Designed miniproteins, single chains. Designs and how they scored, part 76

Each design is a single chain, and the fold is of that chain. pLDDT is the mean over its residues in the fold that is shown.

## One batch from the design tools (miniprotein)

Design m2623
Fold by ESMFold2-Fast:
Structure m2623 (fold): chain A 89 residues (1-89)
Amino acid sequence: AGVELFQAFLEGDLEKIKEILEKNPDLVITAEDLRKAFKTKNPDLSLVLMAPLFIGVPLETRREIYRLILESGVKLDPELREALEAMAR
C-alpha cells in the first residue's frame, strides 16, 4: 500500500521514501492511498499535493519526492500520475 509512502512524503523524509521505493519496486500506488495518507476526500489531487506548502515542507524536497516516485518502478494510477507530473513542473 502507498499510504506509508505518502505519510513519509508529508514528513519530507527523503531517506524513508527511498527505502520504501527500494524495498518495494513493484509497489502499486493509487489516488486513494494519497487521500488516506492526507486524510482528505478532495477529488483534486493537485490541490491535495499542494497542502504541505502550508506546513513548511521545502518545495525542493517535495519536487525531489515527486521525481523519485515518477522515475521509480512503482505503478501509479492515471489520476495520481497526472497530478504528480503537474506538480513536478
Scores: mean pLDDT 71

Design m2624
Fold by ESMFold2-Fast:
Structure m2624 (fold): chain A 74 residues (1-74)
Amino acid sequence: SSTVEGIIKALEQLIKDPNLSEEEKKKLKEVIKALREGNYEEAIKILEDLIKTSKNPELVTYVKLIKHELKKML
């Protein structure tokens, strides 16, 4: 869907942020892979892990919004 494509594009731009840790970037890449495969349940699981483990409040806020949008599609 155009919504999923928009989310993937936003996540690809977010990964370019030098303020993100390598672990955060790795998890975001795993979310992109899950979304491209249509595995929204796995994508949501990885986003929930990011919310619990990230020390970046801006990333956590953004990830919560993405999770909410993905849950509307299930």
Scores: mean pLDDT 84

Design m2625
Fold by ESMFold2-Fast:
Structure m2625 (fold): chain A 84 residues (1-84)
Amino acid sequence: MIEEIVELIRKAIEAKSLEELVKELERLRELLEEHPLTAEDLKAIYEALPPEERPKAAQILGAAKLGLSKEELRELEREKAKLL
């Protein structure tokens, strides 16, 4: 389960389109609903990722937990573009 969650987070980080991101977030949300994460699980997930990817992983986990719509995800991507 934890390895599957890590794989979905990596796919979401590597997503080249908003549509790909939404698909991976939907799958991740389903897993999180079936397997609620403990603090130890979260630590294991972050430790499995390179340090440079951990902030992005935190954003992805947050988005999946909130069940963000495609429109809300577009807004987040626009905010990121403005900060660059």
Scores: mean pLDDT 71

Design m2626
Fold by ESMFold2-Fast:
Structure m2626 (fold): chain A 71 residues (1-71)
Amino acid sequence: TPVEEHKRRLEEVKEQVLADPSLSPAQVGVRLQKVTQDHIDEHPDLSQEQKDELYGLTQELIGEVVQELAE
């Protein structure tokens, strides 16, 4: 499903972000949020329920990545 595909994409972007030492925690949050927004914009047939799930997953992952980078 588009939701499961986006979960996979978020994990991939997480690895890319963690590998980039030039990114601040704030920039990490912006990048992950943009990945989700771009995916939603590319899939206009997504229901509001599916969009809400993707936003929730993105916020959870942002918190995890930011905490990991900040140590």
Scores: mean pLDDT 77

Design m2627
Fold by ESMFold2-Fast:
Structure m2627 (fold): chain A 76 residues (1-76)
Amino acid sequence: ILGVRTQTITATKGATYTFSGSFDVPPGTPVEVLVYDEDGNLAASGSTKTDEKGNFSVSFTPPASGTYTVVGLALG
C-alpha cells in the first residue's frame, strides 16, 4: 500500500457521491475505494488509477441513507 485517504460523508439513499484526492505516487497507480457504513460493513466499492499528478476520483451510490467512512488505498 503506497497511501491511504479517509473521508466521512453523510449520504442520502440513491444519491451519487464522488470521492477524490491525491497521492504522492507514480501515474497509473491503482486506487481502490472502499465505503463502509456506520456499523463497519462494506456498502460500496470502486477502483481507478492516479493521473500524472497523483489525482484520483471514484463515484459511488450508497444503498441507504446514513454516515459512511470512505477509504482510498493506493496499491503498489
Scores: mean pLDDT 79

Design m2628
Fold by ESMFold2-Fast:
Structure m2628 (fold): chain A 94 residues (1-94)
Amino acid sequence: SMEMEKLIEVFKEFVEKVLEVFKKYNHPRLEEIEKLFKEKLEEIEKAKTIEEMLNIIQDTAVWALLEASRVGEEAYEEVKEIIEEMGKKLKEIS
């Protein structure tokens, strides 16, 4: 599905942008975060429905925002903006 392919691309861009924020702010669990993001990217590629993909994206976004809050306010605001940008792109697909 073209819609499913677009969801994967949007999610991949989201993961890359969030990872850059965590690198910028020296997240203490960076290696664990990189591993989790890799696992989530593999999970979304195996998803069979748009609903399943959106659930993976939503769960990952909530988790990323929580991890950003542990680093500080500036990281939290940057990740929040990335999530809001992703949300706008997702509305254009769905």
Scores: mean pLDDT 88

Design m2629
Fold by ESMFold2-Fast:
Structure m2629 (fold): chain A 74 residues (1-74)
Amino acid sequence: SALEEIRRLGEELVRALEEGDLARAEELARRLDALAQEASAAARAAGDLELQRELHELVGETQRRAREVLERRA
């Protein structure tokens, strides 16, 4: 499912950031953004408010975790 793929990419992104692999993190961030955008558009077209909420929460959580890792390195 789109949620499972986004969750997987998010976990890989946070891991890449923790490892300091910025090139990998940038690639994962681009893939995550593209997939989240497509999944959100599909959920909106289908009127699936629950999926839209879950996508928003999952992406937000991943962004917060990524920020925390970057702030620890600053």
Scores: mean pLDDT 85

Design m2630
Fold by ESMFold2-Fast:
Structure m2630 (fold): chain A 57 residues (1-57)
Amino acid sequence: TNLGVRLASHDLGISEATATRLINLLETDREAAARLAEEHGMTLEQLEGLYRLSQES
């Protein structure tokens, strides 16, 4: 997990493990990722932002 993802998970009120699971689900099962994000009070925009941060080098 990179620094951007760690900071975003803190700001979103989720654990790094949850953030990592969301990122992995976005690549394998977008519907499951959206459901898990909504369960944690996240918007699709916030979920996409988290994924974008995971792709930054």
Scores: mean pLDDT 78

Design m2631
Fold by ESMFold2-Fast:
Structure m2631 (fold): chain A 117 residues (1-117)
Amino acid sequence: DWMEKLLASEGLDAPTQEQADMLLGALSSSQISADLLRLVIDGAKPAEVVRYAYEQVEKLKKTLNERQLKSVAAVTTAAIEVARKKGLISPELAEALIKIITEGLSEEEVKELIEKL
């Protein structure tokens, strides 16, 4: 385990399971936030951005535990709010993305959300 060796070499204590879960969630959120921002910069339509966010959240639900998913939701929501404040996305798109990452939306609810954009 390379991480255990790295921590030992730095004289640091091994992270708790809670700390490890928070870190993994934050790293996963960083990738999603970067991908969403790339889509926006590349001129993707709001419906495409919303669809992508839904698909990524559904994939993460299959691989991450509840604590990791909560960390993803918190960090990604913060990134979306910064993008909204900077004028990179509309308030409507920001609200739609936050609902997808924080609420357990069904496929039908996501389609209704897209129709409002």
Scores: mean pLDDT 78

Design m2632
Fold by ESMFold2-Fast:
Structure m2632 (fold): chain A 103 residues (1-103)
Amino acid sequence: SLVLPAADATPEEWREAGRRNYELLFKGQTLTENEAAYLAVAAVFGSTAPAGIVIHLANLPLGKPLTRENVDELVERLVSTLIPPEKAEKVRAFIEGLLEAAE
């Protein structure tokens, strides 16, 4: 089961949701950009159902590890799809939370 932030949650609450999802699902494993995108879609929409189309539209490389250096590019690719640009700060915080828990 995924930890989903509330619709009105702050960026810090989205960051915490990212940390908790990493701890629950990955427990010391390296995340890929595709896995981070899948979880970010679930956080934005409350459902994983649109994840396939969002990942396809974002044209994400297969098997590419999620790193601090590629977070901004990943967020930009995601908010160019079905994810509204107004969600960019919250999506970034969520992905940063995933990385913080992985460190």
Scores: mean pLDDT 83

Design m2633
Fold by ESMFold2-Fast:
Structure m2633 (fold): chain A 98 residues (1-98)
Amino acid sequence: MEEEKLKGYILGLRGTPTSVVKANMNPEAQEAAIEGAITASFIAMMVTNKMERETIEAFIEKEVERFKEKFNLSEEQTKKLREEMLRFAEELEKRYEE
């Protein structure tokens, strides 16, 4: 259950279509995927506006803590989530600078 929520969130963060998530995941994981897509949109907006790296990382940390509390994530899951969000920001920054 908790692992499925994290997987759903990461799929949403990566832009997986809602129809695919809905067909293959439980309702809580689907909700988490929507949250992930929203988080991705905020990170994309910050990168597009060329906000300082420190500001983006601060947003990611706050979002990770919020999601950790909301879905009762383990320390390992919390670390994985932080790494996935940071990776998304880095990949997006590189794409916009290409």
Scores: mean pLDDT 75

Design m2634
Fold by ESMFold2-Fast:
Structure m2634 (fold): chain A 77 residues (1-77)
Amino acid sequence: SKTLRFTMADGSVKTYQVKTKNELILATFDALVEAGIPVEVAIGVALRLIGLILDNPEISLDELIEEAERLHAELMG
């Protein structure tokens, strides 16, 4: 398992344990919605992550974690 970390609006860190790219996508979506990001925007992020996997099927879980954490941070401020 790999740890996915998101900084929330109150400064707390929310962590998820993920084993698969699918679990990472779902965890990222859940974290964005819980942070108050509109569902349509959270879906857009999930689709972007899916697009990265389709363009590079061998992309590592670590690389996807870095991208997911970056996208979350950009949307939070």
Scores: mean pLDDT 85

Design m2635
Fold by ESMFold2-Fast:
Structure m2635 (fold): chain A 83 residues (1-83)
Amino acid sequence: MAEDEELEERVRRLLEEGDREGLLELFRERARELARRGAPRSELNGAAYALYLLGASLEEIEELIGPEAAEKIRELEEKKKEA
């Protein structure tokens, strides 16, 4: 709870400042932490997708979180092309 509140506050500040690079760094840090603690795949995939939307490469996401998260993003992008 407190950890999520701190994260949301940092995200809000960076958004108000227009600091996209700071947002990327924040989500990279979050992704590394989640991967280290063995967080559920849903949390890992969520962090990976946020990084992707902010402009992180699939290679970077694979390095930070693992190949499964990068593959899920590829699957989502393929499905969007079909719709």
Scores: mean pLDDT 74

Design m2636
Fold by ESMFold2-Fast:
Structure m2636 (fold): chain A 85 residues (1-85)
Amino acid sequence: IDEIIKQVKELRNMSVEEALKKIPELKKMIQDKLSPELAKIVNTILDRAEEELKRLKDDPESAKAVIEVYADMIISLLELEKKRR
């Protein structure tokens, strides 16, 4: 979980192009490291983020805001799950 949170936090510091390259790698890491139920939820959020980023190719400011919002959603979800020890 901590490694995935760290990788998702790095998305905030990336360009839109870098984020689009990183999202498929993150989805794979999530599928491999998280429970199937949690991976499904997080990867659904990433799928929506990827779709919105592709749609906003001509609006880099809105695209960066989308990265920030979806990254925050995923981080909050994973931090909540981490506290369930």
Scores: mean pLDDT 76

Design m2637
Fold by ESMFold2-Fast:
Structure m2637 (fold): chain A 61 residues (1-61)
Amino acid sequence: SMEDKIIETFKKAVEDLKKAGMSAEFIRLFGEHFIKQLEEEGVSKETIEKLREIIEEYVKE
């Protein structure tokens, strides 16, 4: 589905940022900005929750 593609693209972007050595704070900021844009475009709450889970999994402090 389109939402599955969004999740896959987002996960890859977060992985790339982590590999590039970006801070947890930067990754959260980037992820929240991306999520805000998707919410404004009407992406489902369930997909938004999955995107937030991806951020937290990759930026565990």
Scores: mean pLDDT 80

Design m2638
Fold by ESMFold2-Fast:
Structure m2638 (fold): chain A 89 residues (1-89)
Amino acid sequence: MEEEYRRRIERLAAEMERLWEEAEEAIKKKDVEKLKELLERAEEIKEELEELLEDPELPEELREEVERVLALTKRFIEKLKEKIKELEK
């Protein structure tokens, strides 16, 4: 139970790190299509993290970690939206 939550959070955090790296590359290439793809995935991760915070079975000790990853995900989404708008002129 706790191991399953921890593993899930770790996977989401690692995926966010990967998306951040891919976004930096896509920004350099001005690849709007790729940025939109990354945005869709980041929004899915945000929803999953929000669902975890609403889960009454989520261990209290892991709640802070989920909130941290969610905050990073929200900032990433904002960054992607701004860059997409900028590159679309």
Scores: mean pLDDT 84

Design m2639
Fold by ESMFold2-Fast:
Structure m2639 (fold): chain A 65 residues (1-65)
Amino acid sequence: SEKEKRAREIAEKLREQFGPLVEVEIKDDKLILTLKERSPAGDIAAQAGKAMAAEAGLPFEVKIE
């Protein structure tokens, strides 16, 4: 419940900041960030997501389409 709320908050922040460059999925308390392509902005999104997930104690995965 609390982890789900944290994961949802992080997902919303990532979507708000990086919008069309990313897809964010929550699966089994794991935060999954999918980059639509390799880009400098995508690298920043991955780094931000990793930091936020680490602070929240959530597993984090990055995928590239």
Scores: mean pLDDT 81

Design m2640
Fold by ESMFold2-Fast:
Parts: sequence; C-alpha cells; structure tokens
Structure m2640 (fold): chain A 60 residues (1-60)
Amino acid sequence: SLSSQLAEALRAIGIKDPPQELLEEFVAATEGDFGKALELLEKVKATGKPLTELIAELKS
C-alpha cells in the first residue's frame, strides 16, 4: 500500500517507527500521489523541518 511505501521512505530519512495516524495524514495531504510524497520527504531532508509542519503547510 502507499502507507507501507511511505513508512519505508520515512525510515530511510531517520523516522524509524512512524505512527499510523501520521502516515494516514501524509497520504491525505499528498492526495495519494507517491511522487508528491517523495518531494515532501526531500524537503524534510533539505530543511530539517518536522514532517508534521510540512504536512500542515500542504493543507494550508
């Protein structure tokens, strides 16, 4: 599933055990688009901002 792929990607950037709620929120914010999700994860790596902050920015 997309959530499983995103969980693996999050582990690759140092978020070892992402909570299920965070994954669901991330999928919703990216509209199920894995490419868009990967771009957001690259922003986490580049900026050091927490994923929750970047998800909030996408929804706002």
Scores: mean pLDDT 72

Design m2641
Fold by ESMFold2-Fast:
Structure m2641 (fold): chain A 89 residues (1-89)
Amino acid sequence: MSIEEIAAGAAVALMDGLALGNGMSYGIGLNGLLYVEQTLGQEVRDEIRRIAEEAAPKLKEAYDAGDLDKVLEIIEETGRRAREVARKA
């Protein structure tokens, strides 16, 4: 698995954990961000974490509204942004 895919997975898991209060998703996201930090550095880790934190309230809003198309859009966009950050590092 590439560092880009690890970054995407970490961002999506952290976003899910923050949005829905899922401690397991939150833990998976934090573990992925630790690996990103060890590979690409703290600044890249902090940027990916910020992407997840910004997306979390939007994911919760879409989930609470039952808007599954919007949920998928937010997941795809969050993963895409995290991949770009890791690629440019």
Scores: mean pLDDT 89

Design m2642
Fold by ESMFold2-Fast:
Structure m2642 (fold): chain A 82 residues (1-82)
Amino acid sequence: MSPEELAEMAKNLALSLEDVLPDMPEEAREKVEQAIEYAKKAAELGKKGDIEGAKEELLKVAELLKETGSDEGAKSIEDTVS
């Protein structure tokens, strides 16, 4: 995966999480907000060509999604960056 592809994926992930945030249960909302921030950081690192740093931040997004019960979404991210 190119740095540009990784940055766009992370940016789109952040936008998708922001779009669903208002519909999330209160207990999951804080974790989803944190996941949005990690996804934004991954996008910025990808733009700078730091592929490994971007992957590390995306794995943090996956971990937070597991904690909210989105195990399939988390696994998809992990498989993409592995």
Scores: mean pLDDT 80

Design m2643
Fold by ESMFold2-Fast:
Structure m2643 (fold): chain A 69 residues (1-69)
Amino acid sequence: DNKQKAQQILKQGLEEAGRRGGEEFRRSGGDVEAARRVAVETFQQTLKQVSKIDPQLAQQAQQRAQDGL
């Protein structure tokens, strides 16, 4: 099922974005803006992968990320 695969990629991408953002936060000595930029960029790469499988899910995830800002 393509939806389940897209959801799995999305979950893994969220974990990866958090990991990379946290790593940048530690390297920058607590720069929240730098950490957020890295996390957002990582998540957007995940959304591109998800959009190839389930464009609606990718749009919903993008919308929720924007609403959380």
Scores: mean pLDDT 80

Design m2644
Fold by ESMFold2-Fast:
Structure m2644 (fold): chain A 57 residues (1-57)
Amino acid sequence: NRATLLMYFVEALEDPRLDEAQRAELRRLLAEGVAAKNIAELETLVGRVDAILATLP
């Protein structure tokens, strides 16, 4: 659901492996997620979060 997906963004922001640029991009994605009108938009943004997390060591 919407709340679960938004919680995923918040938890991703707590990842200590993120650099400053990655954390700034995740904050931007969270803001877009809060503004998202439906679950499909949120799922697209989750994919972008996953792509960032996949680059972490």
Scores: mean pLDDT 81

Design m2645
Fold by ESMFold2-Fast:
Structure m2645 (fold): chain A 97 residues (1-97)
Amino acid sequence: DKKREEYIKRLEELLEELERHVEEHWAELDPERQEVVRAALERFRGEVKKIIDAIRNNELTDEQAEEIVRKLEREVREFKEMLDNRNLPVGELSPLS
């Protein structure tokens, strides 16, 4: 399905953009926040893989896939904003709230 391929591509592009944004700010982070960001990226990658697998296996409707993708896009945007403002919490972050 063309819509499913578009969601998969958007998820892959979302991760690439997030990784580039993190690299831009990496040197400005203290070691504790670097570990938090690394853990968050690993969690985002895992969640994206899970969603892509679910889409490929016909486990999600187009509407469910759209909702999940939009939620993940919002969470990535909020994470990038926290990084830009140096307001990144110390501790564990989840890609899906």
Scores: mean pLDDT 78

Design m2646
Fold by ESMFold2-Fast:
Structure m2646 (fold): chain A 107 residues (1-107)
Amino acid sequence: SKREEAFRRVVELLTHLLNVADEEYERKQTPEARELYRELARIHDRTVRELRKLLEEGASPEEFVAVLDRTIAELRELKARHPEFPEVQAAIDETIAELERIKAELR
């Protein structure tokens, strides 16, 4: 289904973003880089759990989009708090753009 395809794409996007943050943490090993990674891991885990539950329950496209809206808002907030990591900033922007495309395809 469109929602199952969207779910797979969202998981792939958030996993890629988490890997970018992990690489930054491995390079710098700062408390700030570790906190950014932990916050992204929380956003990833929450989004995946919520979307999986919605797929299992046969939820509406509108409910799926609502979870994506929340994830996008959390990523924008995280980006604003961590301006010191330009590679992660760029990866967040790319992730938001792709999530917005997925939302449009579900409508």
Scores: mean pLDDT 88

Design m2647
Fold by ESMFold2-Fast:
Structure m2647 (fold): chain A 73 residues (1-73)
Amino acid sequence: MERERIAEASDRGAEAGRAGLSEEEIRERALRWYEQGVPIRLVLAYVASALFARGASLEEVRARVAELRRELE
């Protein structure tokens, strides 16, 4: 169940990244999802997948995900 929801969030993130959404647009959409009650772990999965699809390195993705987690928690 939880894993399936994470997979769906990751797939949506990858689509957003491939569609050429900016990092700021990805972040804004993620924040709106969080405000709508989407669990933080799904929001972070979306952002991570979108950044990877845009070609970000693992280190860059981890840094941005950690920053967003600190802002939301």
Scores: mean pLDDT 79

Design m2648
Fold by ESMFold2-Fast:
Structure m2648 (fold): chain A 78 residues (1-78)
Amino acid sequence: SAAEREELLKHLKSLLERLKQYREETELSPEEQEILDFTIKGIQEIIKMLEEGASLSEIEEKMKELQKRLEEMAEKLA
């Protein structure tokens, strides 16, 4: 529904601003910077897809792809 899309978009935009602020205010290792920058870019792509009218199913698949890549990055740090 349009309401679900608006709430998701609002949530993602809020999250994006918090992540950008954290990136600017926090001293991060190169590995942590890479993960954070990747996360910021992924969220920006999802926001764009939502604004361009992508289906919720397409958004869910993009979120799953982002989560999988983040898990792979986290495993390399362990």
Scores: mean pLDDT 83

Design m2649
Fold by ESMFold2-Fast:
Structure m2649 (fold): chain A 88 residues (1-88)
Amino acid sequence: SMGDRAVRGDVNIIQNKLNSTDNLKDALVFYYQTVRMYSNSPDLVQISMRLQRIYDDNPSSDTIKKEINRVDPVVKSIQQKSQLKQLS
């Protein structure tokens, strides 16, 4: 979708920052801002999964992976509620 293309841009920026050891903290901030910005988006869970995969491809980012694991249950909860609203 058109929304998916916009999200892809943000994900690429985060990935580029993650590949730079100098900007790991900035990359983590971008992650949280991206998740918050799209918290009401139907693409929220897809964004979370894509970000998690990017971080998984960088094993030196243990802190970032831990933060994703802490946020992921909240993202999944939001997705579940959105799905229930569509079924209602």
Scores: mean pLDDT 51

Design m2650
Fold by ESMFold2-Fast:
Structure m2650 (fold): chain A 84 residues (1-84)
Amino acid sequence: SAETEAAIERLARIVESILGPEAAEEFRRLLRELLRLYEEDSEMTPEKRELAGRLLELLLEARRPGMTEEELEAARRRMEEYLA
């Protein structure tokens, strides 16, 4: 939905502020792919687990200078909310 895309863009902007625009585009792509897979099948698959892991790695790298722990936790919570 438009609301989902807006939420993805908000999270991607957080990644962009820390890791730059290339990482933000990759984050947006991976999150969009993961959400699409969950819309097609609600069961956890190896493919969904791998995408979730890659998203987590990007969020952990965004923990570098520029992002507060509060912002990282907010991004993580939003990502988990969309996966649930």
Scores: mean pLDDT 68

Design m2651
Fold by ESMFold2-Fast:
Structure m2651 (fold): chain A 66 residues (1-66)
Amino acid sequence: MVEALKEFSRQGARIQQIPGATGAQRVAALEAYVASIEPSLSEDTRETLRLLLEAHRLVVRRQAEA
């Protein structure tokens, strides 16, 4: 669990640092990453990652409004 959450955070940070990437592209990259690891994870870890992904989508939506 902890390792998957740490890696999700690392992937999010790296994607956030990509110059020229839109917020939508960053969310899509995180979605692809989560989908690639989801089958190997426990249900609780999958649910946690999905909640974190939804939080990222909310942040992107709010940034588009700013």
Scores: mean pLDDT 71

Design m2652
Fold by ESMFold2-Fast:
Structure m2652 (fold): chain A 107 residues (1-107)
Amino acid sequence: DTVKILRDTAAYFAKQASEYAKLGAEAARRGDVETAIENFQKARDLAEKAAIYASMAGNVKAADAATLASQHAQRGIELLQSGGPLDEAIRHFELAAKYAEEAAKAA
């Protein structure tokens, strides 16, 4: 079943995105900005893949959640790269992890 394969693939990428987002948030809390950016770049890219596969499966709820995860990961990266407030970057990273987990559960 093609739809099932697409849903399972979306869930897999969303789960991976959530794990990398958690690692990135932990790195950011330690002040390890380089490791935080690297993990959130991975989380962003995986969340984008999750959104594509969820959309192909017709799973709007999973696609929307994965898109939000990618957007929050990107915003957190931009804040860290620009020397913006660390606490604000961490909040975006926590939202990225939350939405990636919601995308995995919705699949």
Scores: mean pLDDT 89

Design m2653
Fold by ESMFold2-Fast:
Structure m2653 (fold): chain A 97 residues (1-97)
Amino acid sequence: SALEYLDKISELVDEIRKALEAGDYDAVMAGIDELRKLVDEAQEKGLLTPEQAAAIRKALDGLRAAVESGNRFDAEVYLALLEIAVTIARLDAERRA
């Protein structure tokens, strides 16, 4: 279900936040790759709209670029945008249940 995928996505977003706070950038990058795979799978199954998937991917791409450039401020901004995009997708899925 959409909610089962969103639970997995939310758990992984929380893991990415903890890794970023710990300065574990390898774990952040691994989390981004895993989360992108989950988002792609959820969109292919029709469990995320194209717009929801695009918003999450945009935040992930920005987070990746910020981490690669060592820009911690931009990394926090894109992580917050990622958390917002996932929250919006969850609220939409709950309204459709």
Scores: mean pLDDT 87

Design m2654
Fold by ESMFold2-Fast:
Structure m2654 (fold): chain A 107 residues (1-107)
Amino acid sequence: MEEELREKAEELRKKAEELLEEAKKTGDKNLFIQAVHYYGHALAYETAARTGGNEELRDALIEVGDHVSQMYRAKLAGDDAAAAAHAAKAEEAYARAQALLAEIAAA
């Protein structure tokens, strides 16, 4: 299980690095945002692996990454209202992740 989470983190990191290299070649800001999204997912799986495979923590960190990437996409599109909404959801998911990390650290 821990090895499976580490393998998933590695695959997501490779995907992020490929998207980042493509973004560097094209100057495409959407590819850069996608790279950040996949880096966030890789970090979520890596953190879950380090914390004994905690799925709730993994899922909360994935939600943070998803809403942060959607916030930046909305900003690039000029949709400030959508960007603010995604920022609020990212803060909510981050608060859940912090609470879960505190519980794991206390155990």
Scores: mean pLDDT 80

Design m2655
Fold by ESMFold2-Fast:
Structure m2655 (fold): chain A 113 residues (1-113)
Amino acid sequence: SLEEIIRRARELLEELKEETDIQRKIELAREIERLLLQAVRVAKTTEQLQEVLDLAEELLEIAKEETDPEVQRVLAEAALRTALEVLKVAKDKELILRAIGLALRAIGLLLES
């Protein structure tokens, strides 16, 4: 279910915030990306897509605070890919604008790396 996918993504995101091992951070980031992309695919409503985008925005905020360039890149790419997948299915104007904004911010961070 979407609820279970979102719950698991939130659990992994909280684990990521406390993680210190670089390889484990990368593994967590990639699994969170996989879950968020799956969530976009199964989402049926604007409200459900908003929840996915909220988690992608939180990933980008974590990426901004990351000191390791590879971890920062993987997190920013995860946020970008999630925003782009939301844009493929979103019909609500405000959600589309939010996803565009997130994609641009993620690209900006990737260019700073």
Scores: mean pLDDT 90

Design m2656
Fold by ESMFold2-Fast:
Structure m2656 (fold): chain A 79 residues (1-79)
Amino acid sequence: KKEELEKFEKELRELEEEYEKALAAKDYEAAAEALKKGAELVRKLAESGLLSEEEKQGALNTAEALEKEAELLKKKAKE
């Protein structure tokens, strides 16, 4: 079961790296996409049953924050 958590952590780190590279390239569309994928992955983690109740609430809050930031970057990309 800890192996499943490690898979989520690895995927989140890869998405964070993609996000940072996109920002450095001023590719706000790609940065927004990375954040959306990160939010989706965090929501899947929250619903996976691998987290405590407190950790699940934290994960859902994080996913919502990532989704909001992605929408702001999408607006910036369209300008």
Scores: mean pLDDT 82

